# Designs tried in a protein design run: designed miniproteins, single chains, continued (3). Part 68

Each design is a single chain, and the fold is of that chain. pLDDT is the mean over its residues in the fold that is shown.

## One batch from the design tools (miniprotein)

Design m10356
Fold by ESMFold2-Fast:
Structure m10356 (fold): chain A 87 residues (1-87)
Amino acid sequence: GPTEEDFNKILDSLTVEELKKLIEILETAQSREEMVNFIKEIYKKEGKDKASKIAEALSAARHLMRTKGVTREQIIEKIKEKIKEKE
């Protein structure tokens, strides 16, 4: 599964707008099904490439939370730091 280094590389490939959307999903979605619904809406409105990148980032974040003991709050902090670096 993806490592923290892999996750950082995924975040580097995302735009500021995509990173902000990723935070929104992580803060609001309470289930995997809700996350999938967010991805479907991104696909419809913004296309497959953007939806695929955000889905990959969510998958990596969930893997780190389940297998490495990284908290959701720590994931959100990492994404916020990446936004600050890109702005």
Scores: mean pLDDT 84

Design m10357
Fold by ESMFold2-Fast:
Structure m10357 (fold): chain A 87 residues (1-87)
Amino acid sequence: MTTQEEIEFAKNTIKTLLRSGKYSSATELFNAVADVLEKEGIKGSATFFRLLARNIDKPEYELLARMVVRDLGLTEEEWKTFLSLLP
């Protein structure tokens, strides 16, 4: 899989899991994303989301998470839901 294909798959996974409403924190959401990516053999992206989950309290990682999720083309309401999951 190319880097772009992995990114698009990860983006679709985040969108699907966020819309499920099952997660109460960005840490839970990103760990769930990493679980899906690991199952599909996308180890690099899975490691990236594990790193985001672990470091989401750091401004640089929060900014990176916001950039990644904003690129999903979420509705304003979905975006607000994601922001409410941040620490």
Scores: mean pLDDT 80

Design m10358
Fold by ESMFold2-Fast:
Structure m10358 (fold): chain A 65 residues (1-65)
Amino acid sequence: MSEEQLQAVVDYIESLDEASKAKLGAKIPGDEEARNDPEEIAKLFLALHDGDVEAAIATIDRLLA
């Protein structure tokens, strides 16, 4: 996973409104700190999709629908 891929997903998460960020955090397994850290959330979804930024963002979009 490159820093560019990580930053792209982090930027997407940071662009969400507070309600969407809260909804996303509630769906993330793990501790409260990990659920509130956009970098840790981005790493999780990138790891699930072998570093595919588009697939990671699409999965987050589906969770927020």
Scores: mean pLDDT 77

Design m10359
Fold by ESMFold2-Fast:
Structure m10359 (fold): chain A 81 residues (1-81)
Amino acid sequence: MERALEALRLLSEGNYQEAYKIASELFEKAKEGDREALIDYAAFLTATYGPEQAILTLISDLGLSREEAIKVVDEALKRLS
């Protein structure tokens, strides 16, 4: 969760380059099967684009099933609350 929150802070400060660098790092780790990185990446997407777009992005970019993408976004929302 700390890395997702850091990326979101950087976005709020207008530091898009560093924010997207962290998001890219989380994406690569998620792609390699790191579940904590997957949840952090989903948190970044959900806070930035909303839960529907986050679900679609996880399906499209990581090949998750709709059911798995929904579960991951739900977990991310709980950690953001």
Scores: mean pLDDT 85

Design m10360
Fold by ESMFold2-Fast:
Structure m10360 (fold): chain A 80 residues (1-80)
Amino acid sequence: MDDDMLRVNTGMNTMDTDMTTNDDVGMAMFVMIYVPDYVPGMVNTMNTLMNMVTPDDPVNINDILTFGLNMLTDTINTIN
């Protein structure tokens, strides 16, 4: 658990340096799906993103990743 929190924080810190991987996208999607109870207002945003993102549109994937990381930051700050 602690290791995962540390890795998430490190990933967010390196996102601005153009670090994009499948793991990062998967983490953002995981947070949006499994942590909406922690951030109830995000349910509507998640549904909107899911509707506008297609597997063949890389720019939309980037948007999901950024949004998921912001949600992770808020979640970590609340838990902290």
Scores: mean pLDDT 51

Design m10361
Fold by ESMFold2-Fast:
Structure m10361 (fold): chain A 57 residues (1-57)
Amino acid sequence: GVVQLLMRQGGLSREQAERLVELLRDPSVSPREAAEAAGVSERVAAGAKTLLDDGFG
């Protein structure tokens, strides 16, 4: 799933990966807002959103 990919490839903790995924489930939340809230880069958040939109959630 996306959480495992974010941990292995993004270098995120489980807590950061889970928080980022939860934030990105809300379509009103931008990748930038999710990145700031989860303590990750906007690039990582944008990649996570693409994976979720592709059904990896």
Scores: mean pLDDT 79

Design m10362
Fold by ESMFold2-Fast:
Structure m10362 (fold): chain A 82 residues (1-82)
Amino acid sequence: DNLKKIEEILSKLPEEVLKKIKELLNKYYPVESEEDELRINAIIATFYENPEKVEEDLKKNVTHKDEFSEILEEILKLIKES
């Protein structure tokens, strides 16, 4: 029920950055339905609003660097550089 807020946050990101982030997330969250798209959009909005919290969570789990952790680090970098 935060669709309007999510859309506003996503509109602050350059379209190329948003597209790249969605491509990275697609490895773990394949977009096969509207619900999947909403899920991805919500995840991106969370990274934008609370990057410090996401960084803190990644630092706590730095020893568990799997493919997903590397993707999250790349997403945070893209958001910070936008």
Scores: mean pLDDT 68

Design m10363
Fold by ESMFold2-Fast:
Order: C-alpha cells, then structure tokens, then sequence
Structure m10363 (fold): chain A 75 residues (1-75)
C-alpha cells in the first residue's frame, strides 16, 4: 500500500544518513551502526503499531540495501 512505501522511504533515509555518517569507518564499525539503526527502527515501528508483515518488508529492504553497500566496498 501507499503507507508502506512511505515507511520504506523513511527507513531508507535513516539508512542513507547512517551510511553517510560512517562513510570512512571500517566495515565492522558500519555493521555496528547498522545494528543500532535496525533496533531503533524496529522500536519505532512497534511504537507506531505497524503490522508484523509490513515491518518485515521494511526490515528486509533495509538489510538488502545495507548488504549491497557493504559488498560494494569489498570489490
């Protein structure tokens, strides 16, 4: 639905900000920053009573985008 697209956009913007803030950090430090971001987003979605199915979709997209970023650094 349109609502889930907005939640995905919000999560993606937070991810991009985290990537920018840790741009020159090690892969391990970026992974720790992402782990903290995941917990913060999960808590926010839970507080907003977002259904589990939508939360899962948002989190899977976020994990995929971060994984792609990490892989791009190891080429």
Amino acid sequence: SSDIDQLIQEADQRLQATIAATRNASDDEQARAFSRLQLQILADLDARNVPPTKTTSIMLRLIGEFTDFLLSRRK
Scores: mean pLDDT 79

Design m10364
Fold by ESMFold2-Fast:
Structure m10364 (fold): chain A 94 residues (1-94)
Amino acid sequence: SREAIDEGIYETFRRLAEAGVENPDNPSLLSGAIGGAGQLIDEGEPEEAARVLERVLERRPDDSTALRLLSRAYELRGDFERSEELRRRSEEAE
């Protein structure tokens, strides 16, 4: 039963991420995509989260939350140089 709940939550995060990418001029949906990407990282999907966050950053290049989450996604993927660069950018953007 916990597994079925986790699957439903994961699907919700994925849909939130896609809605924001499809509607980048809608600030609520774009913020939802950032939240969805953060949950995808927590669920062990850093590559999918990174794709979503890269699309968000095309529209909001200085979004500190998106930069921090993308840094974490790259760290989990083993790209430590890119992770540290994004972490610095996120600290400067706050």
Scores: mean pLDDT 76

Design m10365
Fold by ESMFold2-Fast:
Structure m10365 (fold): chain A 90 residues (1-90)
Amino acid sequence: MVSEEQRERVLALLDRGRAAVATVADPEVRARLLEALDELEAIVRDPNATRVQVALALRYLAGLIRRLTDDPALLALAEEFEALADELLS
C-alpha cells in the first residue's frame, strides 16, 4: 500500500509536471502528456493502489516525456519521476 506521505509526494510532483507541460508549444504533445499525468493521478489517488503500480506509472510517464520532448526542464522532471519510482520499489 502507498503511504499518505508517498501519495502527497507524487501529487506534488504531478502539480509541477502540469505546470511544466502547460509551457509545451506542441498542442498534441501537451495533450498526450496531460493525459498521462491524469492517468498517474487516478492511480495514486486509488486507496488500493500498490507501490509497484504507482512506481510503474511514474516510470511510464518518465519514458513518455523522454520520447515526446527534448525540453531540459521536462527531462529533469522525468528523472525526478524515475527517482521516486525507484524509492517506492526499495
Scores: mean pLDDT 86

Design m10366
Fold by ESMFold2-Fast:
Structure m10366 (fold): chain A 92 residues (1-92)
Amino acid sequence: MPKTKAEKYNAAGILFENAGQLDLAEAAYKNAIKEDPNFALAHFNLGVLYEKKGELDLAKKEYQTALKLGQKNPSLKDVATEAAAQLERLNN
């Protein structure tokens, strides 16, 4: 199927993050979430990005959202598992 606008923004965020362009990655992930607020993977990726920027409280909120969204869809169980693992690490 063709990529949705949200999926295209998420992919752009990953490319910017891999290039070390963290502010552009943040904008791209936020645009993905604006297009699809239920996009669990975009919330997870934004959480990882906030950790890289030292914004730990924002990272925890995004991981909590990714976990809740991932738990609603069995095909997203890996996103839910990874988000839960990051929350355990940050709370210990």
Scores: mean pLDDT 86

Design m10367
Fold by ESMFold2-Fast:
Structure m10367 (fold): chain A 69 residues (1-69)
Amino acid sequence: SSIDDNALLVQAALQIEDAPPAEQEAIIRQLAEQLGVPQSTVRRQIATIQRQIRLGREAGAENRRLRAA
């Protein structure tokens, strides 16, 4: 399902943040095979998820700052 696919992409995005380049490419290749999509599609989706996670962290930090003021 699309929800399960999203969960796999989020896990991959988090793993890639801490992984060396060779391992990042291995993760992308494995996920592309599991989802049946091109590696370029997986890379694009992971980049989007990484951006969303970063924005969420930034928004969370700002909300905590505003409540502390």
Scores: mean pLDDT 77

Design m10368
Fold by ESMFold2-Fast:
Structure m10368 (fold): chain A 66 residues (1-66)
Amino acid sequence: APLPSDEEIEATLLIIQGAIAENNKDYKSAAEYYRKAASLLRDVDPETAQRLIEKAKELEEKYKKA
């Protein structure tokens, strides 16, 4: 199996933090974690990065709108 890169490890930890924040309905923090994870994965795993950006946008809409 290929070894995960430092970027992949950091992104995984950020995704976990994002999931914890999302479960606590802290959508702002969750979106920030997912966006940071996406930036790290952009070159390594662009499909996962795109999904994380989409998720972050959905969460941003939740905390910005009534």
Scores: mean pLDDT 82

Design m10369
Fold by ESMFold2-Fast:
Structure m10369 (fold): chain A 82 residues (1-82)
Amino acid sequence: SVRERIKELLEKYERGEISKEEAVRELLDLALGGEVVKKLEEFKEKVKNGELTEEELKEAEELAKKYLPRVEEVTELVHELL
């Protein structure tokens, strides 16, 4: 289950087996899925380089709207486990 995966991830972090950055990445992967996280990172890189198009901005906004509830659910589970 997602709850068990979050618990395992937090335990690995507490043991020092993974970095904080790796723990955050894994939590985002659990919330959004790896493909969505990868797309968001690609959009972020294009923003930094000044390459983001209006169409890509709209795609990023739609992804954010679609996946914000999942991020909130994972955040609530983390709070329940801590």
Scores: mean pLDDT 75

Design m10370
Fold by ESMFold2-Fast:
Structure m10370 (fold): chain A 86 residues (1-86)
Amino acid sequence: HMATAEDFRRAAEEFKKQGNLGLAHFYLGLAHMAAGNWEEAIKHFEEAAKEDPSRASLYYSLVSTAHRRLGNEEKAKEYREKALEA
């Protein structure tokens, strides 16, 4: 099964109910990525990194990917480097 944007939104609501804001933002970011909403995805992955710094490498890698989709090559490189150092 390929997860859909709707599947990711449902996962986000479940983690929000549990008070897990890091994973809630992570899954909202994935939902926006699946929908092509790159700027909203970046916002949610940044919040996920703040709430769950232990997974910052994963979140920064996804921010880098979203910036590449927007044509923001300098920001994509910056976040790729942050992901490798996290």
Scores: mean pLDDT 86

Design m10371
Fold by ESMFold2-Fast:
Structure m10371 (fold): chain A 92 residues (1-92)
Amino acid sequence: MVAEVEALFASGERERRRFESESYETVLDQVFQWIREAAERGAAEIRVTFRDKSKQTLETFGEQLRALGRSLGWRTEVELKDGVLEVRLRRA
């Protein structure tokens, strides 16, 4: 499974990281750690693209990211299509 996470800062700076593992928990932990770090550094928007063959895995990842968005007080948009989950987290 593969996750790509892009953080957009108010300065116009963009930072992209890619996480890849056969372990869902490893990818989840790495993505969550990066999102928290980016948010603390003043990211205005974070975009996550997650690819997996399992629709259930994608749905679970989307729900976990919705929960993280709620904990941050940020707006969360989730789209799931053809083995790709796209999540957008924006500072409210």
Scores: mean pLDDT 86

Design m10372
Fold by ESMFold2-Fast:
Structure m10372 (fold): chain A 83 residues (1-83)
Amino acid sequence: VEPLISEEDRESLAKGEEYLKKGEELAKKKGLKTLQDVIDEFRKNISDEEISNALALYLKREAEKNNELEYLKEVSDIVAEYQ
């Protein structure tokens, strides 16, 4: 039986899940309690690609889960300032 999802899609999902878990662990380790705390930490680590990507994906998931989409715009604005 052929899988519903391709191997390439599964690999991409696995990488996304890895970054989400890294973001969750970073937020927990640093005591980031609010989405604003996570944004502040993201801004401080914008030059660290691994940390910034992990925190950005965690922010996106939490913002979507809580329907706080305004935080996604703030993250995009920060990225635009440094690119």
Scores: mean pLDDT 71

Design m10373
Fold by ESMFold2-Fast:
Structure m10373 (fold): chain A 78 residues (1-78)
Amino acid sequence: LSPEEVKELARKTVELGQRMVDAGRAGKATAEELRQVGDYSLEVARLAEKKGVLEEAELARRTADDLYTVADELDDKS
């Protein structure tokens, strides 16, 4: 993947992650689904860091953290 492709991938990943956080809080997504998207977001963040796409990498890491936080809340209740 080129740096430009990774930047686009990271932006789309952040958008997906934010929707999944909202879905989790609305009771429309499971803790496991949120963790899977969180793991994916963290992988994309690492790829973006290697490609020098640091702003999008930071956003993807924050997105993963948000997903894991909501997943932990759901896991404790589910």
Scores: mean pLDDT 84

Design m10374
Fold by ESMFold2-Fast:
Structure m10374 (fold): chain A 90 residues (1-90)
Amino acid sequence: SKEIIEKIKKLVDDVSEIAIELLRKQGREEKAKEIEKLYEEYKKKIEAAKTASEAVDIYNEFLEKLASLLSDEEMVEVFRKLAKKDKEEL
């Protein structure tokens, strides 16, 4: 479904933006650059996805790699900010 692919693309964009901003505010520029590289890689992958299943698999891999770069507390903060952003856009 094109709709699911577009939703996953938006999630990759939003999660990456929030994580990069969080790390930069903490002065962790090296980690922010690692997430920028991860974002560029996964943005290309999601844009090449032909099915909703492929998009979900790409997103799961993205989240696993993101979790390896962030602490549990940082991941919780990213998801809290993501949930707040989704409420503000509706």
Scores: mean pLDDT 85

Design m10375
Fold by ESMFold2-Fast:
Formats: structure tokens, sequence, C-alpha cells
Structure m10375 (fold): chain A 61 residues (1-61)
């Protein structure tokens, strides 16, 4: 869906920026939360996005 594509693109952006050392994991979580609120995403999609980001962050720790 369009919303799933938006979340996937934002997740990819945040992961790349974390890998580049431009943002911390904490900053990535804050930006994802702000992004989800701005786009009025469903609870199901928000839960998926949070889990996906947490899984990505675990690979940096």
Amino acid sequence: SEEEDLVARKLRELVERMRAGEITPEQARKEMDEFMEKHKLSDELREWARRALDAAIAHFE
C-alpha cells in the first residue's frame, strides 16, 4: 500500500543515516514516531514500523 511504501522508505532512510553515523538509534526512534504521527498511520502499521526499526537497531548493538 501507499502507507506501507512510505514507512518502508522512511525506515530505509533512518537505517542508512544510522549506518553513516549521522543519527543515533534514539534519534531514529523519535523521527519514526514523529513521521507516523504526521501521516496518521494505523496502529497495526505503527506497531510493524516500530518492530522493524527495533530489529534494525539491534544489528548496530
Scores: mean pLDDT 83

Design m10376
Fold by ESMFold2-Fast:
Structure m10376 (fold): chain A 72 residues (1-72)
Amino acid sequence: GAAELVAEAQRLLAELREIAERLTDPVIKAVALHEIEEMERELERHRDDPEALRRLIAKLRTAIASLRKFAE
């Protein structure tokens, strides 16, 4: 249900934030943190919408994969 999707999105947001906080490039870090804040707001607005939550989870997985390329 939606609660399980919310929990997964929260887990992925926490993972993404940990990666972003380890970034050494201040510009990439600032952009990543801004995008994370937008996704956190999206989660809060759509916490009862399973379709929106699944799209957010897919977006989070893509963001994590992309950000790992800049983490060294």
Scores: mean pLDDT 85

Design m10377
Fold by ESMFold2-Fast:
Structure m10377 (fold): chain A 61 residues (1-61)
Amino acid sequence: NAAVEAAKKRAEEAGVKEIEIDPSLTDDQKVAIYDGLATAAEIFGEVIEKVKFKAVTPEPL
């Protein structure tokens, strides 16, 4: 998906790298994660790396 690739590239250019994203997440969720990290890196001037995002399955009630 071109949107995921664009968001990932933006995040990498902002200083975000080595991010592991659960492949079960939707493309929209992946874009939101990359955009959020890129925005945080841009605002704080921090290098964000080696962060892992995994799907959380809520317990069925």
Scores: mean pLDDT 69

Design m10378
Fold by ESMFold2-Fast:
Structure m10378 (fold): chain A 99 residues (1-99)
Amino acid sequence: SDDVELAIKALLKVLSDDTLDLATKFKAVGALAGLAGLQAIQPIKEVLEKSSDEELRKKKGELLGIVTLAQDPDLTQRALELGLFTPDEQAAIQAGLEA
């Protein structure tokens, strides 16, 4: 699906864009999770490992966790109810569930 591949490339560019805020990057990860599922993990890791953004790199575990949780809506809902996520993480998870 060429359209899905184009969308994935665009979202990976958002994640690597140093001019964009962390909230936008979290939403991009959520959308990547929705479009590519667990196959999003490797491309996201590669972007994060090459990133000069220290704040983004500190969030690596949280971002990869969002991709994993987006594959299980019941676990995601439970974690949201327990208040385990920041507002930025909640926005990314919501974007993934809607993609």
Scores: mean pLDDT 77

Design m10379
Fold by ESMFold2-Fast:
Structure m10379 (fold): chain A 68 residues (1-68)
Amino acid sequence: SAQDQRIALLRAGFAALDALKALPLLERNKIVHAIGMRGAALIKAGESPDAVLAAMAEELAAFLKRLG
């Protein structure tokens, strides 16, 4: 369901925040800025709020997948 997807994204978001806390401030700011820029571009393109949030969460998940 959409609610289950939102809960999964929220849990992934909290895990990502914990991973980001371990990074130097400059690197953390770069990742946050990149995700924010993707969201802003999709808003400008007229995407729905749910689509914007899903795309931002996907970018964050890709960051976590590369953190090893």
Scores: mean pLDDT 76

Design m10380
Fold by ESMFold2-Fast:
Structure m10380 (fold): chain A 75 residues (1-75)
Amino acid sequence: MPLDERGAEGAAEATGAGVAAAGGSEKQAKEIRDLALKRVKPGDSIEEAAEKAREAAEEAGGPRAGHVAQGLVSM
């Protein structure tokens, strides 16, 4: 099922939440959320969005943040 604009924003928020949950700063969470928002587009599948979120979160918070973000997006 392709994401709409709200779905893409939700995936970006989930990526930021994953970074914060792994101990990242709010500044890092916001920066990585913005990166995810630019990469996750309306029309992306949930799988594509989850992959993009995982990669962005791993850059800031390591593998743990990536797993959390992937799980939150894949709801």
Scores: mean pLDDT 75

Design m10381
Fold by ESMFold2-Fast:
Structure m10381 (fold): chain A 65 residues (1-65)
Amino acid sequence: SEEEAIKGAAEAGALQAVGLAHYLLGEGEVKVEVEITDEEITATATSEKGTASITSPLSNVLKGN
């Protein structure tokens, strides 16, 4: 279903955001927040040194025009 596809993309985005944050900001505790809108999915990982985010358009997640 579309809802399951969105959840899967959100989980993938969260994992990518964590990996990017560790690569750019270094090791440590990272908080991950995922925001899902009608247009896009944004996963943001925040550490003491900054933030890293991954944004995916819903058109890339859902099949169709």
Scores: mean pLDDT 75

Design m10382
Fold by ESMFold2-Fast:
Structure m10382 (fold): chain A 56 residues (1-56)
Amino acid sequence: SEVHKMSPEELEKKFKVPQSQLLAMAGVTEWDPNNSRLQALRDYLEKEEKEKEKEP
């Protein structure tokens, strides 16, 4: 998916949420590609983007 391959800067631009807030949402302090919480955040953001179009 697009969201899973995005850099932190791309996520900030696409979702209009500061990188620091994205880290806070994931419950982490730094970007680590092996961090399961950051992967879960990317899953959540991708779902929200898709469902926002589909669900009222």
Scores: mean pLDDT 75

Design m10383
Fold by ESMFold2-Fast:
Structure m10383 (fold): chain A 113 residues (1-113)
Amino acid sequence: SLKEKIIELLEELIDLAEDLRALLRASGTVPEALLAQVDQLIDQAKELKKKVENNEISNEEALKELLKLAQQLIDLALQALRHVPDDKDLLLRIIGILLRSIGILFDIELLLK
């Protein structure tokens, strides 16, 4: 179902955001404000997932909110790259999160057709 696909995309987004949070915490070079923004994104995605599971939101509205969250994750990953340019391993792992986040964005756009 479309609802199950939205939940799957939300779970993937949450996993990527949690991976980003772990990498940024391990770096020790990232502003606390950026970590707080990643935590807020995770909380917002989890809340959206609950609304979808409880049928408190339409599939169309959920996809629109998920699109905004995917765009925010992309922005946060790009901001994170500016704080770890000297750590090649962290940089490559954050780039991996960025590319997968772009993949989620394309999947959402496909479902909105």
Scores: mean pLDDT 89

Design m10384
Fold by ESMFold2-Fast:
Structure m10384 (fold): chain A 74 residues (1-74)
Amino acid sequence: MEEEKLRKEAEELRKKAEGYQQGMDSLINKAKEILEKDPEKGKKILEQYNKDVETLRKIADELREKAESLEKKL
């Protein structure tokens, strides 16, 4: 029972990290689309999104590390 609980918790953390990764990819793709249509506006948006992407990447990495820690207990 405890093993199943740890497995599910680790899986949820990995899914959450994947969600943040998808969010980052979405922001980058959106910025690229804007950059293609309006290079000046897209460049400003990309610079802002780069800061957000760095923050999301750190969160995703922390979630993956926590998931790995739980998986080691299995």
Scores: mean pLDDT 80

Design m10385
Fold by ESMFold2-Fast:
Structure m10385 (fold): chain A 103 residues (1-103)
Amino acid sequence: SLREQAEELYRKAIEALKKGDYDKAIEYATQAARLAKQAGDDHLAARSHHVLGDAYLEKGDYDKAIEHYEESVRYAERAAPRDPVSAVLAAVSKLLIKKIEEK
């Protein structure tokens, strides 16, 4: 299924991020976010965009980091009524956006 493919790509993105391979994290998380959107999985789309935000932040691309944290918030708030983890993710992404914007 699209959701299972997105979940697998999300796991690969997290593993790449942990290893400091930010380019692979971006590649996997971009694919995960696309498939999650196609599957209608707002929670997985939010998590994938958060990983994209983290990877771009680590690369010093603050504009792209903010864009992806904002997308993560949008998807997470859609998922939040059914998933408390998504509510926490939205709060964390909002805090990271503020910290980047403060310079």
Scores: mean pLDDT 87

Design m10386
Fold by ESMFold2-Fast:
Structure m10386 (fold): chain A 68 residues (1-68)
Amino acid sequence: SPEEELRRRIAELRRKVLELSNKYHDLQKKLAATTDPAEKAKLQAEIDKVRDEIRSLMTEIRRLEAEL
């Protein structure tokens, strides 16, 4: 059914958010351990990218949940 397809899509997006959240925490740990300014900047850019992707996915999840 369309509702079951929406629920499966939401579950897939939630799994992706979990994977990205794990990556986010790993990157934050690396940033905390890093002293090189160039490496810090690179890690911060990757953290910002991952954060933005999580926010985008959470917005999509909310949109799909509103259709249930």
Scores: mean pLDDT 90

Design m10387
Fold by ESMFold2-Fast:
Structure m10387 (fold): chain A 83 residues (1-83)
Amino acid sequence: SPSLQRGKEEVVEELRRLGHDDIAEKVASLTEEQYDVGIVNPYLLYQAGAITREDALGLIMKYAGFSEEEAEVVFNTLERLST
């Protein structure tokens, strides 16, 4: 969807602005479905209070294929953009 693609582009741009170019390239390489299932859905479940932050990071690692450090950076970027 246009909103998912735009959200992914915003996350990629913010990651690059913060100097996380390698992580930004990994996010940019995800399909819309991989981004939705592996990043957006874990974050939204956390925001809804359905899962813990640790659970959300574990889901990002498992479904998006990120390391713990990369998942933390992506998660923190989503929190900053949600303000």
Scores: mean pLDDT 86

Design m10388
Fold by ESMFold2-Fast:
Structure m10388 (fold): chain A 90 residues (1-90)
Amino acid sequence: GRQELVDEVAKLLKELNPEHSASDEEVREIATYLVENAYAIAAAIDAYEAGASLEEVEKIYLEELKKPLPPVEKLREAVKKYIEALRKAA
């Protein structure tokens, strides 16, 4: 479920940032934000990769944020894209 996704993301954030001692609660809050916004972020990434301008990417991101949260399966897919981006940056 969504809670499992939040727990998985929180665990990964700790693994990627072992030197930064945020509390378990703070890490969970960040993980929740990333899961809840992952679909909008993934949509923005897809638009950018398709050649959309930065202005169009921002518009797509903001419009997706206004929509109800998608099913957990779509959130999991979006979170996977986000996690891959974070691992590549680390």
Scores: mean pLDDT 72

Design m10389
Fold by ESMFold2-Fast:
Structure m10389 (fold): chain A 97 residues (1-97)
Amino acid sequence: SDESLKNLEKIIEELKDSKTAEDKIRLANAYLSLAQLLILTSDKPEDLEKAREYAEQAIKSAKEALSLEKNEKMRRVAESLIKQAQYLLELVDERLG
């Protein structure tokens, strides 16, 4: 929904400069959710390109979290986010041609 999109954008703005593993995981999840919402709600090329950018940022943030995170359960969360974002990139590439 429009409310969900705005809330996710707000989370990203609040967390984008954080240096903690936990916040980088939250940031990755927010980017992943934004990419997913754009893919589900829009067929516009500009929105699909934005979904690609968000999915790439999700991968980047999750990889940064993995470099900082020592907890095995949280590392599995970050790895899951990377895999989900990679799948979204494949969907975007298919839809853009």
Scores: mean pLDDT 87

Design m10390
Fold by ESMFold2-Fast:
Structure m10390 (fold): chain A 82 residues (1-82)
Amino acid sequence: SHTEKGEEHRARSLEAAREGDYTTAFRHGKLSADHYIKSGDHEKASQALREVADAIEALSSSLSAQMTAVGLYSLSSTTLSL
């Protein structure tokens, strides 16, 4: 069911966030919200969307901190080695 799929994706999103994989957390959180919307569970969909927003904020903060720490805005692999 859409409810079960929503719960499965939410669990995977939270696990990814605990591991610091905010990109995966965002992807699964969005899928969770979509499934809850399709099931008509707007409360759980709203909660999942808030969790997605938190993951986006964490990802943004992580990227900003990484760029600031190395003093460079570059995709070069050597940038992360400084």
Scores: mean pLDDT 72

